# Designs tried in a protein design run: designed miniproteins, single chains, continued (4). Part 23

Each design is a single chain, and the fold is of that chain. pLDDT is the mean over its residues in the fold that is shown.

## One batch from the design tools (miniprotein)

Design m12812
Fold by ESMFold2-Fast:
Structure m12812 (fold): chain A 65 residues (1-65)
Amino acid sequence: MEEEENRRAEEELLAQPSEEEKLRTARRIAEERGEENAVRLMDLLLEGASEEELREASEKVAAEK
């Protein structure tokens, strides 16, 4: 039962939410809102980009809004 196995795994992840899981959720919300620069920033965070790359992306987010 694939669905039951997937639901059980999701429940375990929600019981111990990782920063990576929270970032993926935030990215999806930003994408749904059409915030392209915010999505890019979240992608860089998930990829483990350098602080310099994160700063550049963050500046674009600030400049857009």
Scores: mean pLDDT 68

Design m12813
Fold by ESMFold2-Fast:
Structure m12813 (fold): chain A 68 residues (1-68)
Amino acid sequence: DEEIEKIRLELLELLEEDPEVGKLVKEAMDAYFNKDYEKYEELLKEVEKKNPEAAKLLKKLIELLDKL
């Protein structure tokens, strides 16, 4: 899916500039796929505080992956 790959690449580029945000994004994704939605929401808020664009891309990526 070209849309998923495009968003993933944009997110990876942002995270290379901020490794701490990268760690939070990874932990948020892990929480979501482990069905720990409370932890996902908390981590997403922390990502949004540090990098709102990364949070937007993460939400979009999760939405597209969940649709599959």
Scores: mean pLDDT 80

Design m12814
Fold by ESMFold2-Fast:
Structure m12814 (fold): chain A 82 residues (1-82)
Amino acid sequence: SAGAARLDALLAEIERLLQAGREAEAAGDYAAAIAHYERAIALAEEIVRLAERGEAPAEVGEAAALLAREARRRRAEIEAQA
């Protein structure tokens, strides 16, 4: 369905943001890394809310929650080094 394709595209976008964050960390650009991780978290939380409302499959919400957890962990690691 169009809705399923949209959700898959959003999950792929979150994964791209996580990759951009990792690349920024490798370059020493911690401000950019944090910004990428924060965008990934916000988008993932929106997908989780859609799943909670029954507007997305529970499995998609679970996948988004795992991606948000990774983004939060990486952001916390950067903040702990500051």
Scores: mean pLDDT 88

Design m12815
Fold by ESMFold2-Fast:
Structure m12815 (fold): chain A 73 residues (1-73)
Amino acid sequence: MVAELAEQAREHARRAEEALAAGDVEAAVEHARRALEALREGLIAQGADEAELEEKYARTLEEEEALIRARAA
């Protein structure tokens, strides 16, 4: 269910922030990746275009990784 995917995304986003606060950059990146994956699956389930989401997902993931690493530096 889409609501369950949204909850998974929120949980992973929270864990990413906790990992970043603890100085664990790699854990923060991994949780951010999982949060974005859950959001992508939820949007596809609601009828979003899968090909457009693949492109947007890849770009957003790169941007989030860069921001997490910049915040940790």
Scores: mean pLDDT 78

Design m12816
Fold by ESMFold2-Fast:
Structure m12816 (fold): chain A 55 residues (1-55)
Amino acid sequence: SPELEALRARMAQVHHDYFDRAATASPEERARLAAETGAELARLQAEIDALVAAA
């Protein structure tokens, strides 16, 4: 579905943004980025799961 494709694209973008930012970040900033990225990925996965369950 278009919604699933959009969520998958968003997950790919979140991964891309993390690797870009982590490459030049301090250890402290990397830890913060990892936590924020993990939370966003978990949120997106929950949206995917909810959309699949509603189909």
Scores: mean pLDDT 86

Design m12818
Fold by ESMFold2-Fast:
Structure m12818 (fold): chain A 62 residues (1-62)
Amino acid sequence: SKEKIEELAKKYGVSPETVLKIVLEAQRRRLLGEPIDVAELARKYGVSPSAVSDILREFGLL
């Protein structure tokens, strides 16, 4: 939900747009049968690996 995106963005000090991009990219990879690499997403979006893991877990993507 929008509220969950905003909560995670505030928790990790990133923009809601960054959280949304991470979620959408992970969903796309899952749909295409591609692996979801937490470290790669963390580097790509400038977010910690722990933040990416938490974001993905909250959306059922990890």
Scores: mean pLDDT 86

Design m12819
Fold by ESMFold2-Fast:
Structure m12819 (fold): chain A 68 residues (1-68)
Amino acid sequence: THTLSAEERERLLELNRIMSEALSKYPKVTPEAVAEAAREAWRYLREGDYEKAREVAEKILEEGTVEE
């Protein structure tokens, strides 16, 4: 089992924060959009770009929002 470094653990906590915040803004989204947003946000977090990770997650969830 891989042991997460402190930096990796911090990035995972940040991913959880970003996703929770974005989902609170866009509550009517497909599961596919949620998965894509998490995947893209994680990519930017891995590169250290926290601002871009938040931006891309919100954009993907906004585009994946279903109308009533």
Scores: mean pLDDT 77

Design m12820
Fold by ESMFold2-Fast:
Structure m12820 (fold): chain A 96 residues (1-96)
Amino acid sequence: MELQERGRELLERAREILERAKKLAKEALKKAETLEDILRAIGLLLRLIGLEIELEELERKLEEGKLTEEDLRRLEEILEEAERILKEAEELLKSL
């Protein structure tokens, strides 16, 4: 069944973007000199932690062969949110 394979590819892509976004958000936090920029960087990291928890649950379902069409929709949403956070982290880091 192609559904588990699609889920694996989406999970791998989401994990790659998530890790890249985390690296940039941590870099932004290190370079931040104002309270506003520190809070922005922390906000990005908190959002990424939330996505990582959801991603770990979906990875567990994939290992059990139990991913559903709803899980695939959630993976697409996680991917889109991770890409948004990546862009926000890049823009924040560029402004510092």
Scores: mean pLDDT 86

Design m12821
Fold by ESMFold2-Fast:
Structure m12821 (fold): chain A 62 residues (1-62)
Amino acid sequence: SESLRRAALEHLKKAIEELVSQGKFDEAKKLMERGIKSLEQVDPELAEEARKVGEEILKKGK
């Protein structure tokens, strides 16, 4: 469902933000890549949205 897809994206976003806040940029990038790869198998559009959101979080955290 749409709500489950949005919840998955929101959880990934929060996890990446937490790692970035701790200065763990390499771990944040690895989590982002793994999350996106998993989402691509189920929902390619959501995977692309997750990639864009993750990149913005990493950019702001530097």
Scores: mean pLDDT 78

Design m12822
Fold by ESMFold2-Fast:
Structure m12822 (fold): chain A 67 residues (1-67)
Amino acid sequence: DAAAAIAAEAAAMLARLLPLAPDEATAAEIAAILAEAAERAAREPSESRRAAILTGAVIRSIGLILD
């Protein structure tokens, strides 16, 4: 199931990013970003575009951590 695999990958990314979040509000925002990215990736038929969606979400999340 591609959707389940994408959700698992997003959850793994979230687990790596959450310990870096400076506060609970930032952690919640990162979780929301990755959840939305997982839903978008599940609707994307191209594997390379799915990877780009998830990578973009990780980059955005890192930006929030560094601010």
Scores: mean pLDDT 83

Design m12823
Fold by ESMFold2-Fast:
Structure m12823 (fold): chain A 83 residues (1-83)
Amino acid sequence: MEAAERLAKNSTLEQLKKGAQIILDGEKDNPEIVAHAQKALASDDLLEQARHWMDALDESVKILAEAVDAVIARKLAEKAAAA
């Protein structure tokens, strides 16, 4: 079963819209996440809502991983510069 289908079966439309709003509020500076979250908020179909929410979450996780890598690289560079 698709993760979005599982999410739709175990969620209400209101819960999914609230989740999409939380992602949108946290990730406003990323146009890809914003686009997915906006599509989720605009949909009145529970499964379509869940799919867009999962897409927004997947993109958010990817960006978080890239941001963590950037912070690690910056800290390593700062440590090298302090020597």
Scores: mean pLDDT 70

Design m12824
Fold by ESMFold2-Fast:
Structure m12824 (fold): chain A 118 residues (1-118)
Amino acid sequence: APRALFQQGGYMGADNVAYSGELPEPPPADYVTIPGTLGPMTAEELEALADAYAKGAEAARAGASAEEVVAIIEAALEEAGVKTRDALTLDRAAPPEVIAELLRRLADAYRGMAALQR
């Protein structure tokens, strides 16, 4: 692959060769980003976010990949008309049951916040 040849040096033109000689900070474990809050949200928007995370948790329990879970959450939020930003990371190496439990807990937390705003 051209990347492997480039990383061994011998070509000028990219900092990638120089940075391969340094000890780079390792990126976090292999992960995907899930949608989260855009700042202050209404109770209805928080409930929609909680419902989206609950759908993601059920998909993870059914054996969906981390990327499929993210796609389900994004689709649910788009359908609900809720605007979000990338806010949370899911570790791709985590067992599906751990991802499902994390998303279920997030859904419960956001539903609780929505109830407090009513």
Scores: mean pLDDT 67

Design m12825
Fold by ESMFold2-Fast:
Structure m12825 (fold): chain A 61 residues (1-61)
Amino acid sequence: SIREKLEEWRKRIPTLTADEAWAVAREINELMAENELSPEETQLARDVIAEAVRKAEALRA
C-alpha cells in the first residue's frame, strides 16, 4: 500500500546520505503527483518529505 511505502521510506531516513534523502523526497513528490491519496496518506507523505529534506540540509550545513 501507499502507506507501507511511505513508512518504509521514513524508517530509512536516519541512515541516508544527503543525496539519497533528496531522492526519497523526489520519489514521494512523484507518488503524490501520480496518485490520488487520502488525506491521511497526503499528510504522511508531506511529513516524510519534510524529514528527508531536514536530513539532507543538516548533512550539508
Scores: mean pLDDT 81

Design m12826
Fold by ESMFold2-Fast:
Structure m12826 (fold): chain A 56 residues (1-56)
Amino acid sequence: SEEEKIEKAVELAKKAFEDPSKADEYNRQLNEILKELSEEQRKKVAEKIGELFDKK
């Protein structure tokens, strides 16, 4: 579902942040998911990712 794609995208972004040595791999997977999402869904992903980086 669309919600599952959003959650997976956020999870991949978190993993890239936690393990920079594998960031390229996780970001590649993240970009594939983002291509399947609508503009509104991509905004939701960006918001959730922003919260992760702001909180640390």
Scores: mean pLDDT 77

Design m12827
Fold by ESMFold2-Fast:
Structure m12827 (fold): chain A 114 residues (1-114)
Amino acid sequence: AISIVESGGGTVPEGGSVTLTSKISGVDISKYPVNWLLQRPGEPPRWVGAVGPDGTVLLAPEFQGRVTLSVDVANQTAYAHLRDLRPEDSGTYFAALGSGGGGARGAGTELRVV
């Protein structure tokens, strides 16, 4: 079975930065794009961005210039570094494998920007 475990959330001041981590097992992440999603209570998940197996990064417009996505394939780990944090960035962040990875996603890590 595929397992995805996110960490690195917490309470961070407005204008601060944080690095979110996703540890992925049960699948070779070099074969699938890793997506990052933001879910707020009562809302559908919002797409933040994706990093492809070729290293290509795509970001939603609201996160451009403020988010860096990367993968460490050898350690099966994906990272999202967020900077210049805003209150609207608050919510649960989770990684999701693209359609080629069977649509698996983790339970997420909560970020609170105050």
Scores: mean pLDDT 84

Design m12828
Fold by ESMFold2-Fast:
Structure m12828 (fold): chain A 76 residues (1-76)
Amino acid sequence: DRVAPLVAALGDPDEAVRLAAASALARMGDPRAVEPLGRLLRESPDPMVRFYAALALRGLAEVPSTAAAARAALAA
C-alpha cells in the first residue's frame, strides 16, 4: 500500500519529497487518500503541508471514483 507512506511524505522536510508525494497521490486516484488529506488540510499547523494536501485533493477531484469526496474535503 503506497497511500499511507505518500500521505506521511506530505510532511517531509524536503520540498521535492512533498511535491512528489502530492503528485503521486493525485495520479493514483485512490479513495483511501481523501480522508487523511482532508484531515491534514483542516488540522495541520504547517501552511505548506496544508498546501500540498489541497494540491493532492484537487487532483483527486478530477478522478471520477474520488471526485465527490475530494470536493467535499476541499469545501470543508
Scores: mean pLDDT 78

Design m12829
Fold by ESMFold2-Fast:
Structure m12829 (fold): chain A 92 residues (1-92)
Amino acid sequence: ADYRVLLARGEVLGTPVGGAIVELPDGTALVVLSAPTKEAADAAREALEAAGLELVSEFVDGGKYVIVLRAPSLEAAVAALRAAGLEVRAPA
């Protein structure tokens, strides 16, 4: 299936946070971010939920804290991430 993917990166509470936005076939988007600390992951999640994104799951993978949120559109995901202070770009 063809879907658009964008990369997200930046700092939350002085801590590197990064991940991806995946546009789904229904026009919604998933935001997947990882942080080395729970505090940074929680702060990123709070900012994105305040911007209207919905938490899907949280887990720990390889010592990183991963958050997965759903956005109603790719545009909404990009706007929410930028409002949270993260850079969004196309992959190379």
Scores: mean pLDDT 84

Design m12830
Fold by ESMFold2-Fast:
Structure m12830 (fold): chain A 60 residues (1-60)
Amino acid sequence: SAAAEAERQRVLEGLEQAKRHLSEEEYAAIEAEVRALLAQGRYAEAGEVMDRRGVLLLTR
């Protein structure tokens, strides 16, 4: 669906931002979690993980 595709794109954009702001080890951990959710079709949950991590990166 269009909504699921939009959520997937948001997650991919979030991963690009995380890669620029996190260490290799930290990025690998969040990428593994997010990729597992994406593989299961759980795009909204993957987006929520990225939003929570993104808020921490932007607020600190």
Scores: mean pLDDT 72

Design m12831
Fold by ESMFold2-Fast:
Structure m12831 (fold): chain A 97 residues (1-97)
Amino acid sequence: SKLEEAKKLAKEAKELAEKALEIGRKALKSDDIEEIEKLLKEAEELLDKARELLRKAEELADPNDEEQKELLLEAEETLGIAELVLAVAKVILEKMK
């Protein structure tokens, strides 16, 4: 069903965003410029995929389904935090150069 597909897409988006967040935090702990650049690239690719999946989930969303709204919110929150961590890591990387 569209509802089941939307929930699956939102969950997958959250999982990719969580992985990007973990990689971003690892980049913040690294002192190696080459490692940080590689980690940031990997995290950005995961965030791009997560956003595409979340957009598709939103298009299929049923405004009357409470579980769907919660899953979409959790995915958006995780994406936002991951983006913030990556933004900070990029600023630190530029200061190391």
Scores: mean pLDDT 88

Design m12832
Fold by ESMFold2-Fast:
Structure m12832 (fold): chain A 94 residues (1-94)
Amino acid sequence: SPVDELIELLEEGIELLEKQLKEPVELTPEERAHAEGLAERTREVVESGDPALIEALLATLREDLELAPSIKDQRELAILLETYKLMLEKLKSL
């Protein structure tokens, strides 16, 4: 299913980002809230069952993962990693 594909991409993305992160980065409460908001939006899209929105989400995630090796800012990597971890947690809870 598209949801299983999302879960697989998130798990692969988390592994990739963890390998790119050189040192632990402590996120601010505001950065964590932003990541949580994106993860909640992802849950809402999947729970809606709208195929067009789910396919758009898959396309965005694939593009983000292709660009991830080009990200040099460790804080940007840490925010993306937290976002993907929260997305995965919410999707596995469905």
Scores: mean pLDDT 85

Design m12833
Fold by ESMFold2-Fast:
Structure m12833 (fold): chain A 89 residues (1-89)
Amino acid sequence: SVPVEFSEKEKKLKELLKPVLEAQAEFTKELAENESLELELEALKKVKKILEEQLEKAKKEGADEEVIKELEEQIKKVEEIIKEKEKEL
């Protein structure tokens, strides 16, 4: 066994989160160039949409319940951040 070997569930979750991580990296770059609450909210809403698309993909592929639950928790976390940022407007 390789010391950093991931379980099949962890591998699946990483694959499903790739688009989310890419969107978060783009978001970080945009904020570094032009810090704006409006841009931050747009980026967060895009991340949420990608997470929702990955959740639908996971459900269609019959992913493990733990993987589905983790995606749902991440969506909830992003939604909470969006609500807090919207209060600042």
Scores: mean pLDDT 77

Design m12834
Fold by ESMFold2-Fast:
Structure m12834 (fold): chain A 97 residues (1-97)
Amino acid sequence: DPELEERKRLIEQEAKRNNLSPEEVELRLKLLSLDPDSDEAFDLASELFLLDLRNKLNESDKTLELRRKLIEIRKKYGFDNKEKQIEEGRKLKKELK
């Protein structure tokens, strides 16, 4: 697939330009091989997002844990159950004050 090979090449070029960790590169390449609608792709994309926040924004462990819990709430209630996601997210934020 020439489009897949081009996407791999772009990831490798970004890694060289931005000093991406070998772990981040490996996860990005793995994500390209997964079905984008799968739970595995969602979990891997979420881990990449949290790794990117840790490495680029130097986010605290407490902030990353909160973000991880919010991602798990979104996964648990699905994309279409926005009301439940908002309710559970508000409850979590109150417990962390």
Scores: mean pLDDT 69

Design m12836
Fold by ESMFold2-Fast:
Structure m12836 (fold): chain A 75 residues (1-75)
Amino acid sequence: DEEKTKKVMEYIKEKAPEAYKKMEEAEKLYEKAKEAEAAGKLEEAKKLKEEALKKVGEAQKLLEPLKEEMEKIYE
């Protein structure tokens, strides 16, 4: 449900802007990884994916106090 996902992202942007920033950085890194993979730069793509996963992990830690509230939005 994309509408529920959008509401969760808006909630994160308002309540945890640092986590939102890290999620945006992760998305940008995933996009760069996809481009590198398409160009045959497999090692660069792997490094970009690892960096993106690190950013996702950092965002998840910042969102842990808000997890229950975010789950309610998906219900």
Scores: mean pLDDT 79

Design m12837
Fold by ESMFold2-Fast:
Order: C-alpha cells, then structure tokens, then sequence
Structure m12837 (fold): chain A 82 residues (1-82)
C-alpha cells in the first residue's frame, strides 16, 4: 500500500538522521529528521484513507520520533525548537 511505502521511507530517514546524530553531523541529522517527518505525515494520511488502524498508529509513532530527532539536532546546533 502507499501507507507502507511512506512508512518505509520514514523509517529509512529516521535511521539516516540517527546515524548523522551519532557522527556529530547535526545539520544532516536535522535535514533527514525533517524528511522523516514529511514521510510520516504522508504515511498517516494514506493509512487514514485505507482505514488501517495499525498503520495509523505506526505512522503517528514515526512522526513523534522524527520530531524528537529534529529537536535533538536543533539543540546541538543551538537553534530554538520550531
């Protein structure tokens, strides 16, 4: 499904953001966390259209994780949270 494709992309960008954070590349981490948030929101929209409760909950979890990664990267860069 489209929801599964967007969930997969969100997970991929979360992994890339986490790796960049661990490597001290906070600008790249913020960028990938932003992409993860974008795909997580798309996953939520498609899962809602499909009425798949499990995919809806998974997409919400990915959105929250992406927000957390963006916040962590932003703090390391000395940026205020948006």
Amino acid sequence: SKAEEYIKKAKEYIDKADKALKEGDYETAEKYAGKALEYGKKALEEASKEKDKKKILEAIGLILRAIGLRFEAGLKLGKPMK
Scores: mean pLDDT 85

Design m12839
Fold by ESMFold2-Fast:
Formats: C-alpha cells, sequence, structure tokens
Structure m12839 (fold): chain A 88 residues (1-88)
C-alpha cells in the first residue's frame, strides 16, 4: 500500500524535524548554515512526499514508487548528517 508507505515516511520526516529542532536549540554560529541547509532538504522531502500522494491519486503508481525511492535516499542522507552533528 503506497499510501501507508507515504504515511510511514511522513512519520520519519517528523522525527528528522524534531532532531533538527533540538540541534537548533543548542547550535553554535558556525553550525547555523549547515542546519539551514538540512532544514531546506527536509522541506524538499516533504514536497516530494506531497507529490507522491498526488501521483497515487492519479493512478501513476510506478512514478510514485520512484519518487518514494528518492525520498528514502534523501531521508537517509539527512539522518546521517544529523547523527554526525549530534555526536559533537
Amino acid sequence: DLLEQIEQMEGRVEQLEERLRELEERATPEQLPELEELRERIREIRRLLEEARRLVEEGKLEEARELLEEVARLGTEVAERLRELEER
């Protein structure tokens, strides 16, 4: 079920947003540009998830799957970068 996959990915994005918020609360001035870049990447992921929902509604299931694969890739990259910043 692609809609269930989208909902699961939206939940993971919410977790990334929470982690970013916690980092922003204790950020040094040197970290602010990188945190802003991560925030923009999370916004892009949310935009892609919304497009995936539209594609599912239009019956374009293969295009939706390809987009969700891209979302998973971007989400992994953001999660890994957040982990690196959290370990400092």
Scores: mean pLDDT 86

Design m12841
Fold by ESMFold2-Fast:
Structure m12841 (fold): chain A 67 residues (1-67)
Amino acid sequence: SEEAEKYFQKGVDAAQAGNIVEAAAYFRKALKADPNFVPARVALRTLEEKYKDFLEKNKEKIDELAK
């Protein structure tokens, strides 16, 4: 969960900077580290609701960054 917390914080920082693709990738990395990390799941859902079309267009980039 410490690893998930670190990726989650990076995702929050990226989102605050307007880097939505990087934010989505970091939240996915947090969930890879801890699938039960609710804050990252909620953050991803919020991004998907607010930026759905943008995230769909950038899916390949997000998948690459989230490896």
Scores: mean pLDDT 87

Design m12842
Fold by ESMFold2-Fast:
Structure m12842 (fold): chain A 92 residues (1-92)
Amino acid sequence: AEEAARLAAEAARLAVEAGEKLGRADLGAGAAVAAIGASAAALLGERTGSRRLYEEAARAAEGAARAARAAGAEEAARLAEEAARKAREAAE
């Protein structure tokens, strides 16, 4: 569960870097905000033991992955997808 939060946080950092490098800072920032949201949901799920919060973290991380791909941040997208998988494992 903590791993899902860490992966989502790293996806946010990489999305910002890729957005700046590709001249798409606004798209990179949008993807980073989505990934930060996924990280927060995963942390709340871990602190509360709430299966619903882990499910929300997984959906948020999937959204972050799509936003990262739109920004051209492929590594950020892969980490966000891994965060979604880890959040789903914690929900089960």
Scores: mean pLDDT 82

Design m12843
Fold by ESMFold2-Fast:
Structure m12843 (fold): chain A 55 residues (1-55)
Amino acid sequence: SLEDRLRQLREQLERVTEELRRAVAEGAPDEEITRLAQETARLGHEIARLEDELR
């Protein structure tokens, strides 16, 4: 269902956000930080789209 997909995406966003925070704190390569930031933005966009569809 759309609700199940939305839940999965929110959980994935939480995990990627935590990974990004840790990468920044630990001084990971800029390329990796950029990739994680882009992943976070992509997930946020997808979540917003599904939330709009459920209204």
Scores: mean pLDDT 85

Design m12844
Fold by ESMFold2-Fast:
Structure m12844 (fold): chain A 67 residues (1-67)
Amino acid sequence: AEAVPATPPGGKFTKSKEEFKKQIKKLVDALEAAGRLTPEQRDALVKEIEKAETHGEIGLALQRALA
């Protein structure tokens, strides 16, 4: 049977996907402002986040950009 998975790893957010994406976009903007991401990397990451369907996909995109 289909079951609700455990809380998303990498963050214990109880917010909707839209709120989570909004917060992660703010984090990505802050990382670009801090010089950890180039403007091109920031734009690519934002596009990946907008297309992500799960918190895990957003987390993997962010981890990939920062690694």
Scores: mean pLDDT 70

Design m12845
Fold by ESMFold2-Fast:
Structure m12845 (fold): chain A 63 residues (1-63)
Amino acid sequence: SEAEAYLAEGERLYRQGRFEEARRHYERAIALDPDYAAAWRNLGRVLEEMGELEEAARAFALA
């Protein structure tokens, strides 16, 4: 699916340390599928890397 493609590209960007771009791809995956637990977990992880700890906790709660 399109959501899965955004998640996969976000994961690739995350592995390269491109956290702002990874976050945008995870947010697009969530916009397409708000129940996509993996996208919410990956959003939480990238937000932690960016120091956005409250936002990360909220993302993990939605996974």
Scores: mean pLDDT 89

Design m12846
Fold by ESMFold2-Fast:
Structure m12846 (fold): chain A 69 residues (1-69)
Amino acid sequence: MEKLEEFRRLVEEVIELARQLGADESALEAVRRDAEEVIKLLEENKDEELLEEVIRRLRGLKEQLRAQL
């Protein structure tokens, strides 16, 4: 599932940008944990539409974080 790999990559990119903006590591670990729960849910029900929507939202968040750098 190629989009699931894109989701994982976007999560890490968002985490790295948030770290550069001064987010603490405990908050970043909470985000990673939540992302892993979402991945498990998506792997179980294979909802491609939901995955695409979450990816779009993460892309938007990534751009917002980049604009703050």
Scores: mean pLDDT 78

Design m12847
Fold by ESMFold2-Fast:
Structure m12847 (fold): chain A 86 residues (1-86)
Amino acid sequence: MKLTLTLSGLDPQQLIAYSLRALGLEIEGHTVTITLDGDTLTITIDNLTDAQVAEWESLAEGLKNDGYTVTITKDGDTLTITITKS
């Protein structure tokens, strides 16, 4: 499964934390692409297991409790998560 994660308006520490999580998956053999444009971070990760996908979904859902707007969309083998700070 492919994950595309878009993060906007997050604190620099949160952007670093998500980038480090994605980099950890690259070390494990996944293809990871990270782009930063202003305050918008886009992370794309290929070949995730269902367990890894569920972990990222859980992390994103947790941000809703912290006042972020989170949108999760599944289409076939692609999961798109968009996180925006209000």
Scores: mean pLDDT 78

